# Ledger of designs, part 43: designed miniproteins, single chains, continued (5)

Each design is a single chain, and the fold is of that chain. pLDDT is the mean over its residues in the fold that is shown.

## One batch from the design tools (miniprotein)

Design m17466
Fold by ESMFold2-Fast:
Structure m17466 (fold): chain A 95 residues (1-95)
Amino acid sequence: PFSPSTLNLAAKIIARVVEDKSLSEEPSVSSRVIAQELLLDVQEKTNLPEETIFELLQDLDIALENKDIEKVEELSEKLALPPALKQLILNTVKQ
């Protein structure tokens, strides 16, 4: 399983884009479940070690906070995010 830190970071990103919560708010149980499934999918598609996935997620969290559309798109591609999630993330940044 992924470390609690990696899972919590992914869950925060999911909560922001799926649940319309700020990055400072506690993610829901459903966001944590989605995050776990996402992390497994990312690791399977990219073959990246957890440490690299954590760094990319941390950069994505910062890019979302700064509304950096180009960086969000770059990081979403590096993480091989599902198209539906990538679109939700991009829509969140464009607002």
Scores: mean pLDDT 77

Design m17467
Fold by ESMFold2-Fast:
Structure m17467 (fold): chain A 61 residues (1-61)
Amino acid sequence: SEEEQRQINRIDAAASWSLAKNGLVDDEKARAEVMEKVDEAIRLVKEGRFDEARRIMDEIM
């Protein structure tokens, strides 16, 4: 859905910001860790659990 895609875009933005803020863009382990949280948040979005996905985003920011 359009709402689902918007939430996914916000998750991607939060992940990019988290890595950039901490200077970890080139850190493979840090990227993998953030990607794991992104996957969890996207799963929650697909389940319609937007508030729980937002909590995961807050943890990575």
Scores: mean pLDDT 79

Design m17468
Fold by ESMFold2-Fast:
Structure m17468 (fold): chain A 82 residues (1-82)
Amino acid sequence: SAIVAQLQATLDQIVAAKTVSMQQLLQVEDLARALPPEDLGTAAKLIRETLDAMKEKGADEEQIGYLLSLLLYVVSRAKAAA
């Protein structure tokens, strides 16, 4: 989906920079809220892969915390939709 593609592009930028800007945080939160139920599983996988990549790069706990909150939100929506 277009929303998943936009989410992936933004997450790729976050991994490359090893940081989440306020603009990127707001953008991924907006995308996560706009995700249709059928895309929630794919989005959760992408966010989890991003978390693993950020941890490997030694990202700060604050950056990891932002992505963990995003993952928990998407996983919660996926469980409610199942």
Scores: mean pLDDT 85

Design m17469
Fold by ESMFold2-Fast:
Formats: structure tokens, sequence, C-alpha cells
Structure m17469 (fold): chain A 67 residues (1-67)
């Protein structure tokens, strides 16, 4: 679903990371160049947005971004 992937991807806006890096990382804690505190905040926001959109796992999130 393009709408779901775009809403999830928007959480990463301004971080200077590519879509490919986001997909490869899965968990925001694995993102290059992101501080620990920012990664923790982003993980919480991602989990809430995934729940709102019915995305059940980080694996499903990664698969949505690959489409």
Amino acid sequence: DKEKSEKLLSLFDGLGVSREEIIKAGDPMNLPGVSYSRAVSLRLKLNEKMKELGVKSLEEFQELLKK
C-alpha cells in the first residue's frame, strides 16, 4: 500500500537517510548517523504509526517500503 509506505517513510524526513538505508535498517536503532536519543524517539513513533496503519511487524514495514 503506497499510502501506508509514504506515511511511515515521512517519519524519517530530515534525517538524511535514503529509503534503501531505512529498509536495510528496519529498526531505527540500526540507522547510520542517527543519535541514540533520536533513534529511540523514532522507534516509538514508528511503532505507533505502524499500529495505526495495521502494519504488524518491522518485516512487513520493510516489505511495504520495497514496493
Scores: mean pLDDT 81

Design m17470
Fold by ESMFold2-Fast:
Structure m17470 (fold): chain A 83 residues (1-83)
Amino acid sequence: MVPREVGDALLAALRDRVDLGTREALLSSFVIRYDEATGEYVVVDGPPDRDYLLRLTPDGLVVEPLSPAQAAALEATGLPPPE
């Protein structure tokens, strides 16, 4: 189950990029994976059809779309390498 804080922050960050008006609609559109080693969340097949890397920092949530190459690497080996 996705933590409420992560779901609400992701909805807020993506509202200007995708026309999804509810948390449930957003969360049902993709799979969220958590890497315990790095403490990062990865959104797989997120709206409109992109993967996203989520980093929770002291300055707020950072949401970065993954390129097709990064998405392919994620499927093959796990999370993409750090930037």
Scores: mean pLDDT 54

Design m17471
Fold by ESMFold2-Fast:
Parts: structure tokens; C-alpha cells; sequence
Structure m17471 (fold): chain A 69 residues (1-69)
């Protein structure tokens, strides 16, 4: 059984991978957004994700989704 923190981290990693794939395939997504998502993925993998990083992730996810027609 995964702890709540481990489950949340897994969901964030899966979401980040999906968003990065989407962002890289969409020419309307700024490179700065892709770069920030890659930095967040590294932080999650290192176990250094903060609450501020979660808020940043939500904002970046919104930008990627808005770029999708």
C-alpha cells in the first residue's frame, strides 16, 4: 500500500510526463513552460517538491491546456 505522499508524488509524475509530451508536440506552448515542467519533474524525482512547486505546476498545467485547441 502506497502512503498518501507516495501516491500523490506518483500522480504528479504521471501528470508531468503527460504534460511534457503534450507541450513538446504543441507549437503554441512556450519553451519556458516546457523548461519549467522539466525542472519540476527533476524536483519530484529527487523528493524535493515543495508546496510552492505544486502551485507552480498547477499554473503551468493550465497554460499547456489553454494552448490546446
Amino acid sequence: VLSPEERNRKLILESLDSLLKWARENPNVPQSVIDELEELKKKVEEGKLTQEDVERFERLAGEVHRARS
Scores: mean pLDDT 76

Design m17472
Fold by ESMFold2-Fast:
Structure m17472 (fold): chain A 86 residues (1-86)
Amino acid sequence: ADRLRELGAAGAAGTVAEAMRAMQEIADLGVAGTPEDARVGMEEIRRVERAGVAKASTLPNGSVLASGVSIEGIGGQTQLELAIRK
């Protein structure tokens, strides 16, 4: 659980690309871990998504959101994948 929170904090503090990567890593660890890890993972994915959306609104280049991928909604999709796989 603490490792998931550390990943969430790092993802929230990093770039939008790091936020997206952190959400995926948290989901993978949540699936592999305990049910409590899955719950913590879902909360941290949500937090990282909110931080990433806030950063994206001020970024001039949008390069991290290039390829038509929006960070808004990725947390919800990742939480759903975690819930289905767990």
Scores: mean pLDDT 63

Design m17473
Fold by ESMFold2-Fast:
Structure m17473 (fold): chain A 73 residues (1-73)
Amino acid sequence: GRELAVEGVRLSAEDLRRMGLEEEGRAMVEAVEKGDYKAFEEAVTRALIALGVPEEEAKKMGKEVAEMLKKLS
């Protein structure tokens, strides 16, 4: 349910914080709490690009992760 989706995003945000991506992690948590999956997709995409994932691959992964969380909510 939604609670499990929020918990998973919070754990991912903590990992991002350890990698110096605290702002991206915070944006992901805020987006999922608001049910704003477009903002969540954008935050995930930015985090992946910052971690060195190519832009087109990051966009594909961000969309996929956002769609998965939307289905779990």
Scores: mean pLDDT 79

Design m17474
Fold by ESMFold2-Fast:
Formats: sequence, structure tokens, C-alpha cells
Structure m17474 (fold): chain A 98 residues (1-98)
Amino acid sequence: MKEEQIEKVRKMIEEAGKLVSQAEALLKQGKKLLEEDKKKGEELFDQAIKLAEEAAKLADEAYRLAKEIGDSSSASAAGILRSASEFIRDKAEEEKKK
């Protein structure tokens, strides 16, 4: 039971990390495209926001489970991913207002 929860938390953190990296890449691409094509740049920002929100949700679930099983390292990692997700979302929202 506890071993299954440890593995589940680990997989959630790995998946959230992948989503954060994808969202960062889309944010960077959106900034470049915004100079040439505003509509395509905004589309990439919308996709970055969606991935960041999914990463945040996964990080929150991982944080909750990590705390329940007493895994401080995983709880810390999940908290960092949550913060990164919020930062990406805020930056994409800000760029859309330009």
C-alpha cells in the first residue's frame, strides 16, 4: 500500500515536470511568433496556460499524497513544480495582453 503511494507520487512529479517543460517551450515559441503573427503567438500562449494548469493540478495532488506518506523531498519537489506552473501561466497571460 505505502510503496504503491510512493511510486504514484514519483510518477505524478515526473509527469508534472514534463508538462512544465512543455509549457516553458510553448511560452518561448509564442514570444517569438508574437512578433510575426499575433494570432499564432496567442494560440501558443493558450496552450502553455493549459499545460501549466494541468501541471499545477498534478503537482497539488502529488504534494497532498507526499505529505500523507511523510515524503518531505517529494512534497518539496511538488511545491517547486506548482510555483513554476503559476509563473508560466502568469507570464503567458501577461504576454497575451500586449
Scores: mean pLDDT 85

Design m17475
Fold by ESMFold2-Fast:
Structure m17475 (fold): chain A 77 residues (1-77)
Amino acid sequence: STAALLEELDRLLSEWGEEVERSGTSVDLEQIRDRALEAARRAGVDPKTLAEFEKRLDEYVAELQEQAEKAKQMAEE
């Protein structure tokens, strides 16, 4: 189940990258978090695993925020 969740997460991250390319440089961290949590629930992840997964999401959010800031700066130029 964890392997399936990680594979689904990887797909969501890839899809997000494509969405940014299509829509421009708009990045909504809340949407990313919502979609990731919904995917975990669909995969039938237990509450303990989901809590640990959320901790890792904090790191992803921080990294995505930095990437979004850089993308926005590049688009400004």
Scores: mean pLDDT 65

Design m17476
Fold by ESMFold2-Fast:
Structure m17476 (fold): chain A 72 residues (1-72)
Amino acid sequence: MAEEIRKWVKEKIEEVENTDLTPEELRQSTIRIIADALIRVGELFLEWQLEKAKKEGNEKAIKFYEESLARS
């Protein structure tokens, strides 16, 4: 989970570093990367909880997390 987010953020930062951006463009790109990373953390947390619930055979938890992911 955390490693996937770190890799994604690193790749986005490398894209920004390879572009000759103004300070304002750099600021906007950084804000977007942070916002997108937060959304991805939420999705990965729900996926992790769903996998754990499936391993435990908790049918109520499985349904809850599947519905939560479907609404994302």
Scores: mean pLDDT 75

Design m17477
Fold by ESMFold2-Fast:
Structure m17477 (fold): chain A 82 residues (1-82)
Amino acid sequence: MDALLAEMRELGRRLAEASPPEDSEAIRELVEKTIEAIKAGDKRKAAVYLTSLGILAASQRDEEVNELTVEFIRKAEEALEL
């Protein structure tokens, strides 16, 4: 679990860095909320935050942001045993 959460934090950092400044703060907040929901075992909240993150990232129309977001979601699903 700890290694997976560390990978998610690094992906989230890269995602925020690749994002426009106006979206970067919102992405950092959603990443942190997703990780906290996973730590709490709250699969429903994690799904809500992941959906919000996906929508925000998709709005950027950026291939790198999209790839990082897909990888973050995969790691989150693995952490949630989905």
Scores: mean pLDDT 83

Design m17478
Fold by ESMFold2-Fast:
Structure m17478 (fold): chain A 83 residues (1-83)
Amino acid sequence: LSQKEKELIVEMELGAVVTAMSTWRVVSKKDPSLAPEAIKKFDEMADELEALMKELEVSKELYEKVKKELESLRKELEKIAAE
């Protein structure tokens, strides 16, 4: 795989995480009892994406960008779970 292909794969996987988290946010707002499960699922997906980035040896810039987006998503999910 070229460096561009590796980075595209990571960006596509981040897109999948963002989409899944949007769904979990809506579900957690309607049923707060599911909020702990939503956070658990997020942490599992985030760990898998971080492992993928390390295996593919992505650029530092992409790694930092993805980490910041994941942290932002987790904070939003935690905020919804706390309300």
Scores: mean pLDDT 81

Design m17479
Fold by ESMFold2-Fast:
Structure m17479 (fold): chain A 94 residues (1-94)
Amino acid sequence: GGSTSATIEVEEKKSKTITLDLPEKTDEVTVTVENLGDAEVYVKVEKVDTGESKSAFVKPKSSVTLTLKGETSSVKVTITALKGKGKFKVTAKS
């Protein structure tokens, strides 16, 4: 197991995608997206190799944790700012 994180900023009505490479392959990855600002956002987390995904809405000053099962070495996280400009911390943990 291990973890990796990134901080990203997204303009209103824009999307930003980041790829987080895990230190080792894992049978389960937990991705936490912390909304540090006042934006309302839609988050999609996808396993790069399979396209399997989970998504959620995140309120201002809130966080969401999404867990993807099965062998994973890399996850793609797309954050869409539906309302307002925001700053987000994304952490992937195996």
Scores: mean pLDDT 82

Design m17480
Fold by ESMFold2-Fast:
Structure m17480 (fold): chain A 89 residues (1-89)
Amino acid sequence: SAEAEIEAFMEKLREAHPELSELLLEAIRYAALAEKAAKAGDYEKALEYAEKAVRYYLEALREEGAPEEELERVREEAERALEEFRKES
């Protein structure tokens, strides 16, 4: 199952990269879910997962002390990418 595949991937990632924060791991998990949904043709699900991935990634950057200007730049870039995907889907 997709859930089992992603959990196996996340377990290996956590073992290989113990330095990754839980927020960053959740961002990666949702990004992987988004990719699988897109490949399956479920673009609505892919967008939902991608939006969650972006949220977790921004929270991870905040916890690492990224300045608000950098967070805003990343958010704007992500919103443009998601809008472009919506137009083509």
Scores: mean pLDDT 81

Design m17481
Fold by ESMFold2-Fast:
Formats: C-alpha cells, sequence, structure tokens
Structure m17481 (fold): chain A 58 residues (1-58)
C-alpha cells in the first residue's frame, strides 16, 4: 500500500520531469514528502531528476 503509493508518486514525478514540467515535478516531490515522509519525497525527487535527464523521448 505505502510502497505502491510511493511508486505511483515517483512515476508521476518522473513523467513530469520527462515532460520538462519542473515546477510540477518539484511540487510532486514536496507533496510526496509531506504524505509519505522524507524518503518518499527523496524517491520522487530522484525520479523527477531522472525523467528530466532522459527528456521527452528518453
Amino acid sequence: SMEDKAEQAAKAAYEAGKAGANPLAEWLARETERSLGPEGGRKAREAAEKGSKEGVGG
């Protein structure tokens, strides 16, 4: 349950980063941290960064 929520949040952050929606990706990471704690927030932030580096088609 909590792990599934963290995975879904990370996936959403990854897609936002990949699309270049950096403010949305940062907001998702913040909201994940608030809901799932610092570790969840870190995972979402890492996913957003990975998405951003890979780009839209990566």
Scores: mean pLDDT 78

Design m17482
Fold by ESMFold2-Fast:
Structure m17482 (fold): chain A 64 residues (1-64)
Amino acid sequence: SGKEAALNGAEAAAKEEGHGAAAIAGSTGRDLYEAGFASKEQARAAASARTGEEAAKRVRDIAE
């Protein structure tokens, strides 16, 4: 389900810093948006994260 994919993506993003975290979160958010599990706004927010913690939180928000 989209929830499992979002949680896995959030965990991966949390282990990265800066641009790497944003890239993982943005990619995960985009995939979830295309699969119908996330809004366009949620995908954009994930791609705009500035830290691993923020990236992980934004991707976890998609799972909720």
Scores: mean pLDDT 77

Design m17483
Fold by ESMFold2-Fast:
Structure m17483 (fold): chain A 63 residues (1-63)
Amino acid sequence: MALMEELKARARELVERGEAGAMSWDELMARMGGLEPRERAALAIANTMAAGGTLATPAAPEP
């Protein structure tokens, strides 16, 4: 199954572009509201990676 690898690759691209730094929860939710499900998943993964967390730990760092 290639979907998870595709999402991770997209997430890395977003992090490299600086599009998915450690953003606030409100900003993340606003950006996700207009996206397709695949892009929403990739953005969520990218934000988690940028924050240094894991997918099993949904705690957002306080910037």
Scores: mean pLDDT 63

Design m17484
Fold by ESMFold2-Fast:
Structure m17484 (fold): chain A 76 residues (1-76)
Amino acid sequence: KEKAEEFEKQADASEAAGDPRTAADHYWKAGEEYQKLGDTDRAAAFYVRAARFYEKAGDPEKAREFLQKANELHGV
């Protein structure tokens, strides 16, 4: 839980610094930590955030991958 919150804080700082790729990487890691905890709703939310920032970073393939992961966690 605390590790996931630390990654979220680092992602927010990277966004403020104008680094969408690093922000996406940290949101992805936050999602992975919540998934390990069994919190699939939060994991999906962070995967959606990671996808948004990968799109801003010019990586549409990774953005699509993380949107698919989020849908799989919500769609069964």
Scores: mean pLDDT 80

Design m17485
Fold by ESMFold2-Fast:
Structure m17485 (fold): chain A 59 residues (1-59)
Amino acid sequence: SAMAAAEAARAALGRVEAAARAGDLQSAKNHFMELMERFPDAADELARAAALLRELESQ
């Protein structure tokens, strides 16, 4: 269902956020790739994950 897919996409974003908070660029990239592969239509979650990676890479 669309609601289950949205919840799963938010959980996947949560994994990117957790890796970013830990300063783990490699794990953050791996979770972002997973998010792109499984939820290509999750535009908000993809945009937030991309912004987090950009911020982490600029540190």
Scores: mean pLDDT 84

Design m17486
Fold by ESMFold2-Fast:
Structure m17486 (fold): chain A 67 residues (1-67)
Amino acid sequence: SSEEEQQVIKINQEQAEIARERMEEWRRAHPDLSPEERREVSERIGHEVTVEVNKKIEEWEKKKKEE
């Protein structure tokens, strides 16, 4: 596989880890969340992390073209 494919895979793995860590931090700060509220927060965190990862991929691709 190309260096680009390997980098994207690594970023996707890091995305999953970041989302999990953020959800655990949120649950620690809000221990009395209902299952419904936890689902909503988890979906929101997942979306936010996906947006951040997409930005990283775009920045990485742009930087690679400059090199």
Scores: mean pLDDT 77

Design m17487
Fold by ESMFold2-Fast:
Structure m17487 (fold): chain A 59 residues (1-59)
Amino acid sequence: MVEELVVEVRAPTAAEALAAASAVIAELQKQGWTLTAVELSYDAATGLYVARITATREL
């Protein structure tokens, strides 16, 4: 069986969003999750960068 998890982190700069995403990825990997995607986008309404992390875990 495969489980999927999606986590979003937001920050005022792309570098800060990616740094926060890296910390989340490290914790997820420690818990047995495998990173499948990282996507960076800009939210013009808030002026924040959004890093979306997708991870999977198999039994």
Scores: mean pLDDT 84

Design m17488
Fold by ESMFold2-Fast:
Structure m17488 (fold): chain A 79 residues (1-79)
Amino acid sequence: NEMYEDNRRWYDSFRQSSLDSKTEEWKSSGLETFLFNYVGYEYNSKEGAFIQNRIVAETSPTEEGKRSGRKGYQSGNDG
């Protein structure tokens, strides 16, 4: 969490009001790649925000035992 303090603030900011002109800014920051790969969020243009649409169940950089989306969310038939 502390590793990406600025990115967390960026995410919270544009999830509320992502403008058309700002879309390329946050893409350039690499925030989209970070959120998508490490926390399972995907940008939703309709909402103008990042929505958690997938469970990160892949081998993490740390260890496979620690994954996001334990039993709080199931894909396949919950979507």
Scores: mean pLDDT 47

Design m17489
Fold by ESMFold2-Fast:
Structure m17489 (fold): chain A 68 residues (1-68)
Amino acid sequence: SLEEVLERLRELLTRHGVPQDVIDERIEYLRAHPEATVTILRAEADLLRAQGRDDLAAELERIAREYE
């Protein structure tokens, strides 16, 4: 479900040190624009991969694929 995706996204972004107000704004945007969710999740996966966090990037890509 979208809610499960958003909850997991919050957890991942929090682990990466993203401020909670920024996370809240992104989640609210995704709820208003579900079609943007896959694009944003893929962008976050790219950022994680660039940081050398390949396992987390792969899991985020899997979540994006399941929601698509």
Scores: mean pLDDT 78

Design m17490
Fold by ESMFold2-Fast:
Structure m17490 (fold): chain A 78 residues (1-78)
Amino acid sequence: DEEERRLAEVERLFDKANKLLIMAQMFYLMGKKEEADLFIEEARTLADRIAEVGPPEVAARYKAEIDEMIESIKRVVS
């Protein structure tokens, strides 16, 4: 149904964000912080799109998960 299609779209966007964050972590470990930050920013944009297309509760959960992944990557610096 339409709700299942919206959930599939949210999961697709989340998978894309996860792949961008893996690339960000890789570039970050290589000392390429500026490039890594660009991938992180693209992942944040996808989190915002998830909030636009998904049910509010599901969207909030995925956005929080993306934010936690970003925070985890940044913890490597401190």
Scores: mean pLDDT 81

Design m17491
Fold by ESMFold2-Fast:
Structure m17491 (fold): chain A 80 residues (1-80)
Amino acid sequence: MTEEELRQRLVEAVKRLAEIQKKALSLDPETRKKVSELINKAVKAISEMLRALQAGDLEAAEKALDTVEKYIEEIEKVLS
């Protein structure tokens, strides 16, 4: 996968997280806590992806992005 493709996927992931954060404001405290924990894990994985991109490690960046997308999918399942 190219760096441009990884950056495009990251932009889409960030947009999805922004929509999740808006929806989370209306949740009950227990569900909001679960969603917040997953958001924090996704944000940490984004930081790892950005560090990998800065180092020129596209394989590590792709793995970190896959982790971000996995957490977003888990959050979307909780919100379903």
Scores: mean pLDDT 85

Design m17492
Fold by ESMFold2-Fast:
Structure m17492 (fold): chain A 100 residues (1-100)
Amino acid sequence: SASPKEVLLQKIEELRELLEEARERHADDAEVQARIEEMLELLEKFEEAVEKGDLETAEKYYNELGRLFLELAGRFPDDLLARAFEILAEISKAFKELKE
């Protein structure tokens, strides 16, 4: 029933919510908070590019987001990391379907 674009935008929102939860759980770690803020900015740029149909620009922002996520993988609790990888896998799938 939902289009690939609608599914992708929903998963982007789920990732934003998870990153906000991560920010709250790491309120005492200024370095992790700064990296999460950078990821939220990249996610916003990714969403804007997707909404505009600029898939080339969207892919660049998504790749940068993925790089930052790997940098923080060791800093996140196992439960947040598992949920993050699940959402990222769903975003990756929906984005590929959107490009087809």
Scores: mean pLDDT 85

Design m17493
Fold by ESMFold2-Fast:
Structure m17493 (fold): chain A 82 residues (1-82)
Amino acid sequence: SAALEKRIDELLEEAVRLFRQLRELQRAGGPESELNALREKINETFLEIIRLRTKTLDQMQEEIKRSLSPDVAKELMEMLKG
């Protein structure tokens, strides 16, 4: 449905935004507790996206690659697997 697709798009934008915040906080030497909280939120957001949609992991990876640089996208994918 259109509502479901909109929700998935909103969650993907949220995940990308949170990952950018995580990277900025890492560069600033932010506290590990806040870094871990952002990692958990990113993980939960991507698990919800996977749950709502029959998209393959490959399709999701391609969408992430388009939104982020290759290095950042790879780091995000490895984080989700760990």
Scores: mean pLDDT 76

Design m17494
Fold by ESMFold2-Fast:
Structure m17494 (fold): chain A 99 residues (1-99)
Amino acid sequence: DTLEELEKHRKEMEKKIEEEIEKAREEAIRSGDERALKLVELAELAKRFLELRREGADVAELREIAERMLALLRELGLPQEDLDAVRAMLARAIEEIER
């Protein structure tokens, strides 16, 4: 069944993404690059947000992850207009779960 093959490939891709994030984290720790560490943390939080959204997790938990992502983006020097745009995108993604 093509659906089972697609799901298997999706899981394999998710595992590869997870392995690449972990490698980036190890390299950032080794180099002592604080900015790179924050970017890796942001990628991990984004992955977690997508996983929880897919699983139909509690909206409050999704909002906490979104606020942590926004805090990291602020620490990385994103201007307020870009932070507001990201906040709106994350809010829309959460609202699409509330039926």
Scores: mean pLDDT 78

Design m17495
Fold by ESMFold2-Fast:
Structure m17495 (fold): chain A 89 residues (1-89)
Amino acid sequence: SHELFEEALRLLQELPVDVAAEVLERLAHESGIGLQYELQRLVDALPDPAPALRAALRRGISEPAADPVQSFNGATRLIVEALREALER
């Protein structure tokens, strides 16, 4: 959903950079190719993405989990939920 994509962009901009980086690294680590692609799309769509966010994605991707989460539909929803949880802490 385009609306969920825009929500994820908003949340990434509202979170402290270090918190956003930790969430992105964890999601990238736990994710299969489809969710990793969506994470990369989100960071690339930010108007001025902090270098720390791209570095976090690279770290997560470089050390993938043995059984990564495969998302057929709802990759963006999982990202939004994780970012919302981080914002509430």
Scores: mean pLDDT 77

Design m17496
Fold by ESMFold2-Fast:
Structure m17496 (fold): chain A 102 residues (1-102)
Amino acid sequence: EEGLERVKAWGERQFEETERLAKELADYARKKGLESVAETIEHALRVAREDGSLGGEFRDLVKEAMEALKKDEEQGIKTLESVAERLKALVDAHEARRKAAA
């Protein structure tokens, strides 16, 4: 039981960090006039929160965008747009699988 609580707390901390970064990226995208990118990130965050199977890929994509922005803003914006396209594809594929299973 102690071990299960530690695993749960670890997973919650990882997702809290990912959620914070995703919100920061969405806010940044809006400030740069990239509304569709911001909406895509927010939608992907909601889907990842509802289905933990997407959490790892979502986290990796969010971190990729954030690290790119830290290195170079212009190149980071291009990476952010690419990450948004990849997040949309990830969510669309997940929803298609769920509909096919229903």
Scores: mean pLDDT 78

Design m17497
Fold by ESMFold2-Fast:
Structure m17497 (fold): chain A 68 residues (1-68)
Amino acid sequence: SPMEKALEEGKKKIDEVVEKGLKEGKSADEIYNEMLKVVGELAKKTGDEELEKELLRYVAEKHTELVK
């Protein structure tokens, strides 16, 4: 479905933020803020509240892995 594709594309962008941030030596908090910015930009463009919620859940999962 279009929503499933948008969710997977959003997750891919979040993964790219994590990979780039780690290569640049950014802190977990800096990477977290950059992931939130990506979600906010996608939410503004789509107006899809369910997509935003699912992407925020994915960001929380990635942040948990970074601070472990």
Scores: mean pLDDT 85

Design m17498
Fold by ESMFold2-Fast:
Order: structure tokens, then sequence, then C-alpha cells
Structure m17498 (fold): chain A 85 residues (1-85)
């Protein structure tokens, strides 16, 4: 039950941020902004670093890797939200 709710929240947040983003760089910048609002400076810093890496992507494998790392950061954000409820 709780695990299903967490997965649904991760998917919802990714979808919501994705709709407001025109690039992978912007997507990760928006993740960083959200993490900052939650008070998680480390997660925000990680997302900012990932946004910088996305701006310098030259291969499809790098693009896929950044996408997976972005999802991992969103998972951390959802864990923080759950702790505050």
Amino acid sequence: DQQRQRQQRIDQLIDQIGRDSTSMTQFNQNIADYATRLGDQQTAQDAQQLAQQADNVTTDSQWVSIGRQSRDIVDRIVDIEQQRQ
C-alpha cells in the first residue's frame, strides 16, 4: 500500500515536472528548485550537477544515464515528502 503510493507519487511528480520542462537540463533544474523548497540542499545540489551534465551530453548512452539519475533524485524527493507527512 505505502510502496504503491510512493511509486504513484514518483510517477506523478516526474510527469508534472516534465510538462513544465522543454529539455533535460530544464527538467533537472526544476527538480533542484523543488528539492530546495523542501529544504534538501544536498539533493538540490545533485540535481543542479545533473542539469550541468545534461547540457554537455554528446551520446545517447549519456542521455539515458542522466534520465535514470534524474529518476533516482525524484525518488529521494518523494522519501523526504513522506517523512514530513
Scores: mean pLDDT 81

Design m17499
Fold by ESMFold2-Fast:
Structure m17499 (fold): chain A 83 residues (1-83)
Amino acid sequence: SEKEKEEEEKAKKIILELLEEEIKNEDNEELRKVLEELKEALKNNNVGEVMEKLGEEWRKNNKTEIALKIQEIIAEAAKKLEE
């Protein structure tokens, strides 16, 4: 439905804004690059699909710190969507 698409677009916008802020404040270059890659992937894809595929990749490569950071960003976006 149109409503579901609008809600997904709003969620995506909030996530992208949070990612941009985190990228600006991130001093770890490797983590910043991953956040930038996530931002570009999210621009062209559904959030759920991106998180599933990249989450599996991060898990397989023992990138636990990166996975936790991304989960924090997604959780903050979810909180903002409750209003």
Scores: mean pLDDT 71

Design m17500
Fold by ESMFold2-Fast:
Formats: C-alpha cells, sequence, structure tokens
Structure m17500 (fold): chain A 92 residues (1-92)
C-alpha cells in the first residue's frame, strides 16, 4: 500500500511535468506566430477527435484557446486535463 501510494504520487508528478512542458510549447508556438496554420490543421481534423475521451477534448480545447490568444481559457482547459488524468490514475 505504501509503495503503491509512492508510485501514484510519482505518476501524478510526471503528469504535472508533462503539462508544464506542453504549456511552454504552446507559449513558443504563439510567440512564433504560427498559430493560424496550426488552427487550420486542427479544424480539418476536428471530426476525428473522440468526444468520449474527456482528456483529449480538454487538451484540444487548451491548444485552440492558446492559438486564439485566450490564455486564461487555455490554462483552465490544461488544468482540467491534468485533473482528469490524475483521477484516472487514482482509479487504477
Amino acid sequence: SEAEKKKLEEQKKKVEERAERLWRELEALAAAGRGQELLAELREREDQVDPSNAVAVALREALLAAVAGDWEAARAALEEAVKLVKEQLEKE
């Protein structure tokens, strides 16, 4: 139980580290001014996103909001994705 708890905490930390890296990548994309090209590609592939996968939906919303310059919405969507992943880890 103690070893399992430690493993869960380590997995949660890795999720937070991945989210921070994604956030930095979104900031770099916006700074490069290539958001409109990425937004067009994402819209073309929008129908291929599984709406039952809440994590995928939240991550896509974070990316679209960041590309649109809505950093408050982008942060909120990314935090929701992190929360959902952590909740899934706690169930298994």
Scores: mean pLDDT 73

Design m17501
Fold by ESMFold2-Fast:
Structure m17501 (fold): chain A 90 residues (1-90)
Amino acid sequence: SAAIAEAEAEARAAEAAVKENPSAENYFALAEAYFRLALLYAAAGDRARAAAYLARAFEATKKGAVLAGREEEVPAIEAAGAAAVAALQA
C-alpha cells in the first residue's frame, strides 16, 4: 500500500539519521517511524511485522530516554513494550 511504502521510506530515513547522529531526538524520531509502521502492518493484518516494528519502536524509545538523561523511565518503557507486543500477538 502507498501508506506502508511512505512509512517504510520514513523509517529508512530515520535509521539513516540515527546512523549519522545517534542523538535522543533522532532515536525518538526513529521510534515514531517504527510505531507508525507497526500500526499500519497491524491494520493490514500482518501481526508478525507489526510485532517486530513495535519491539523496535520500544527499543529506540529506551535508547532515546537513556541519551536524554531519563534512564529512570526505562523500566516503564520496557514493561509497556512487553505488554504491547504480547497484546498484539494474542
Scores: mean pLDDT 90

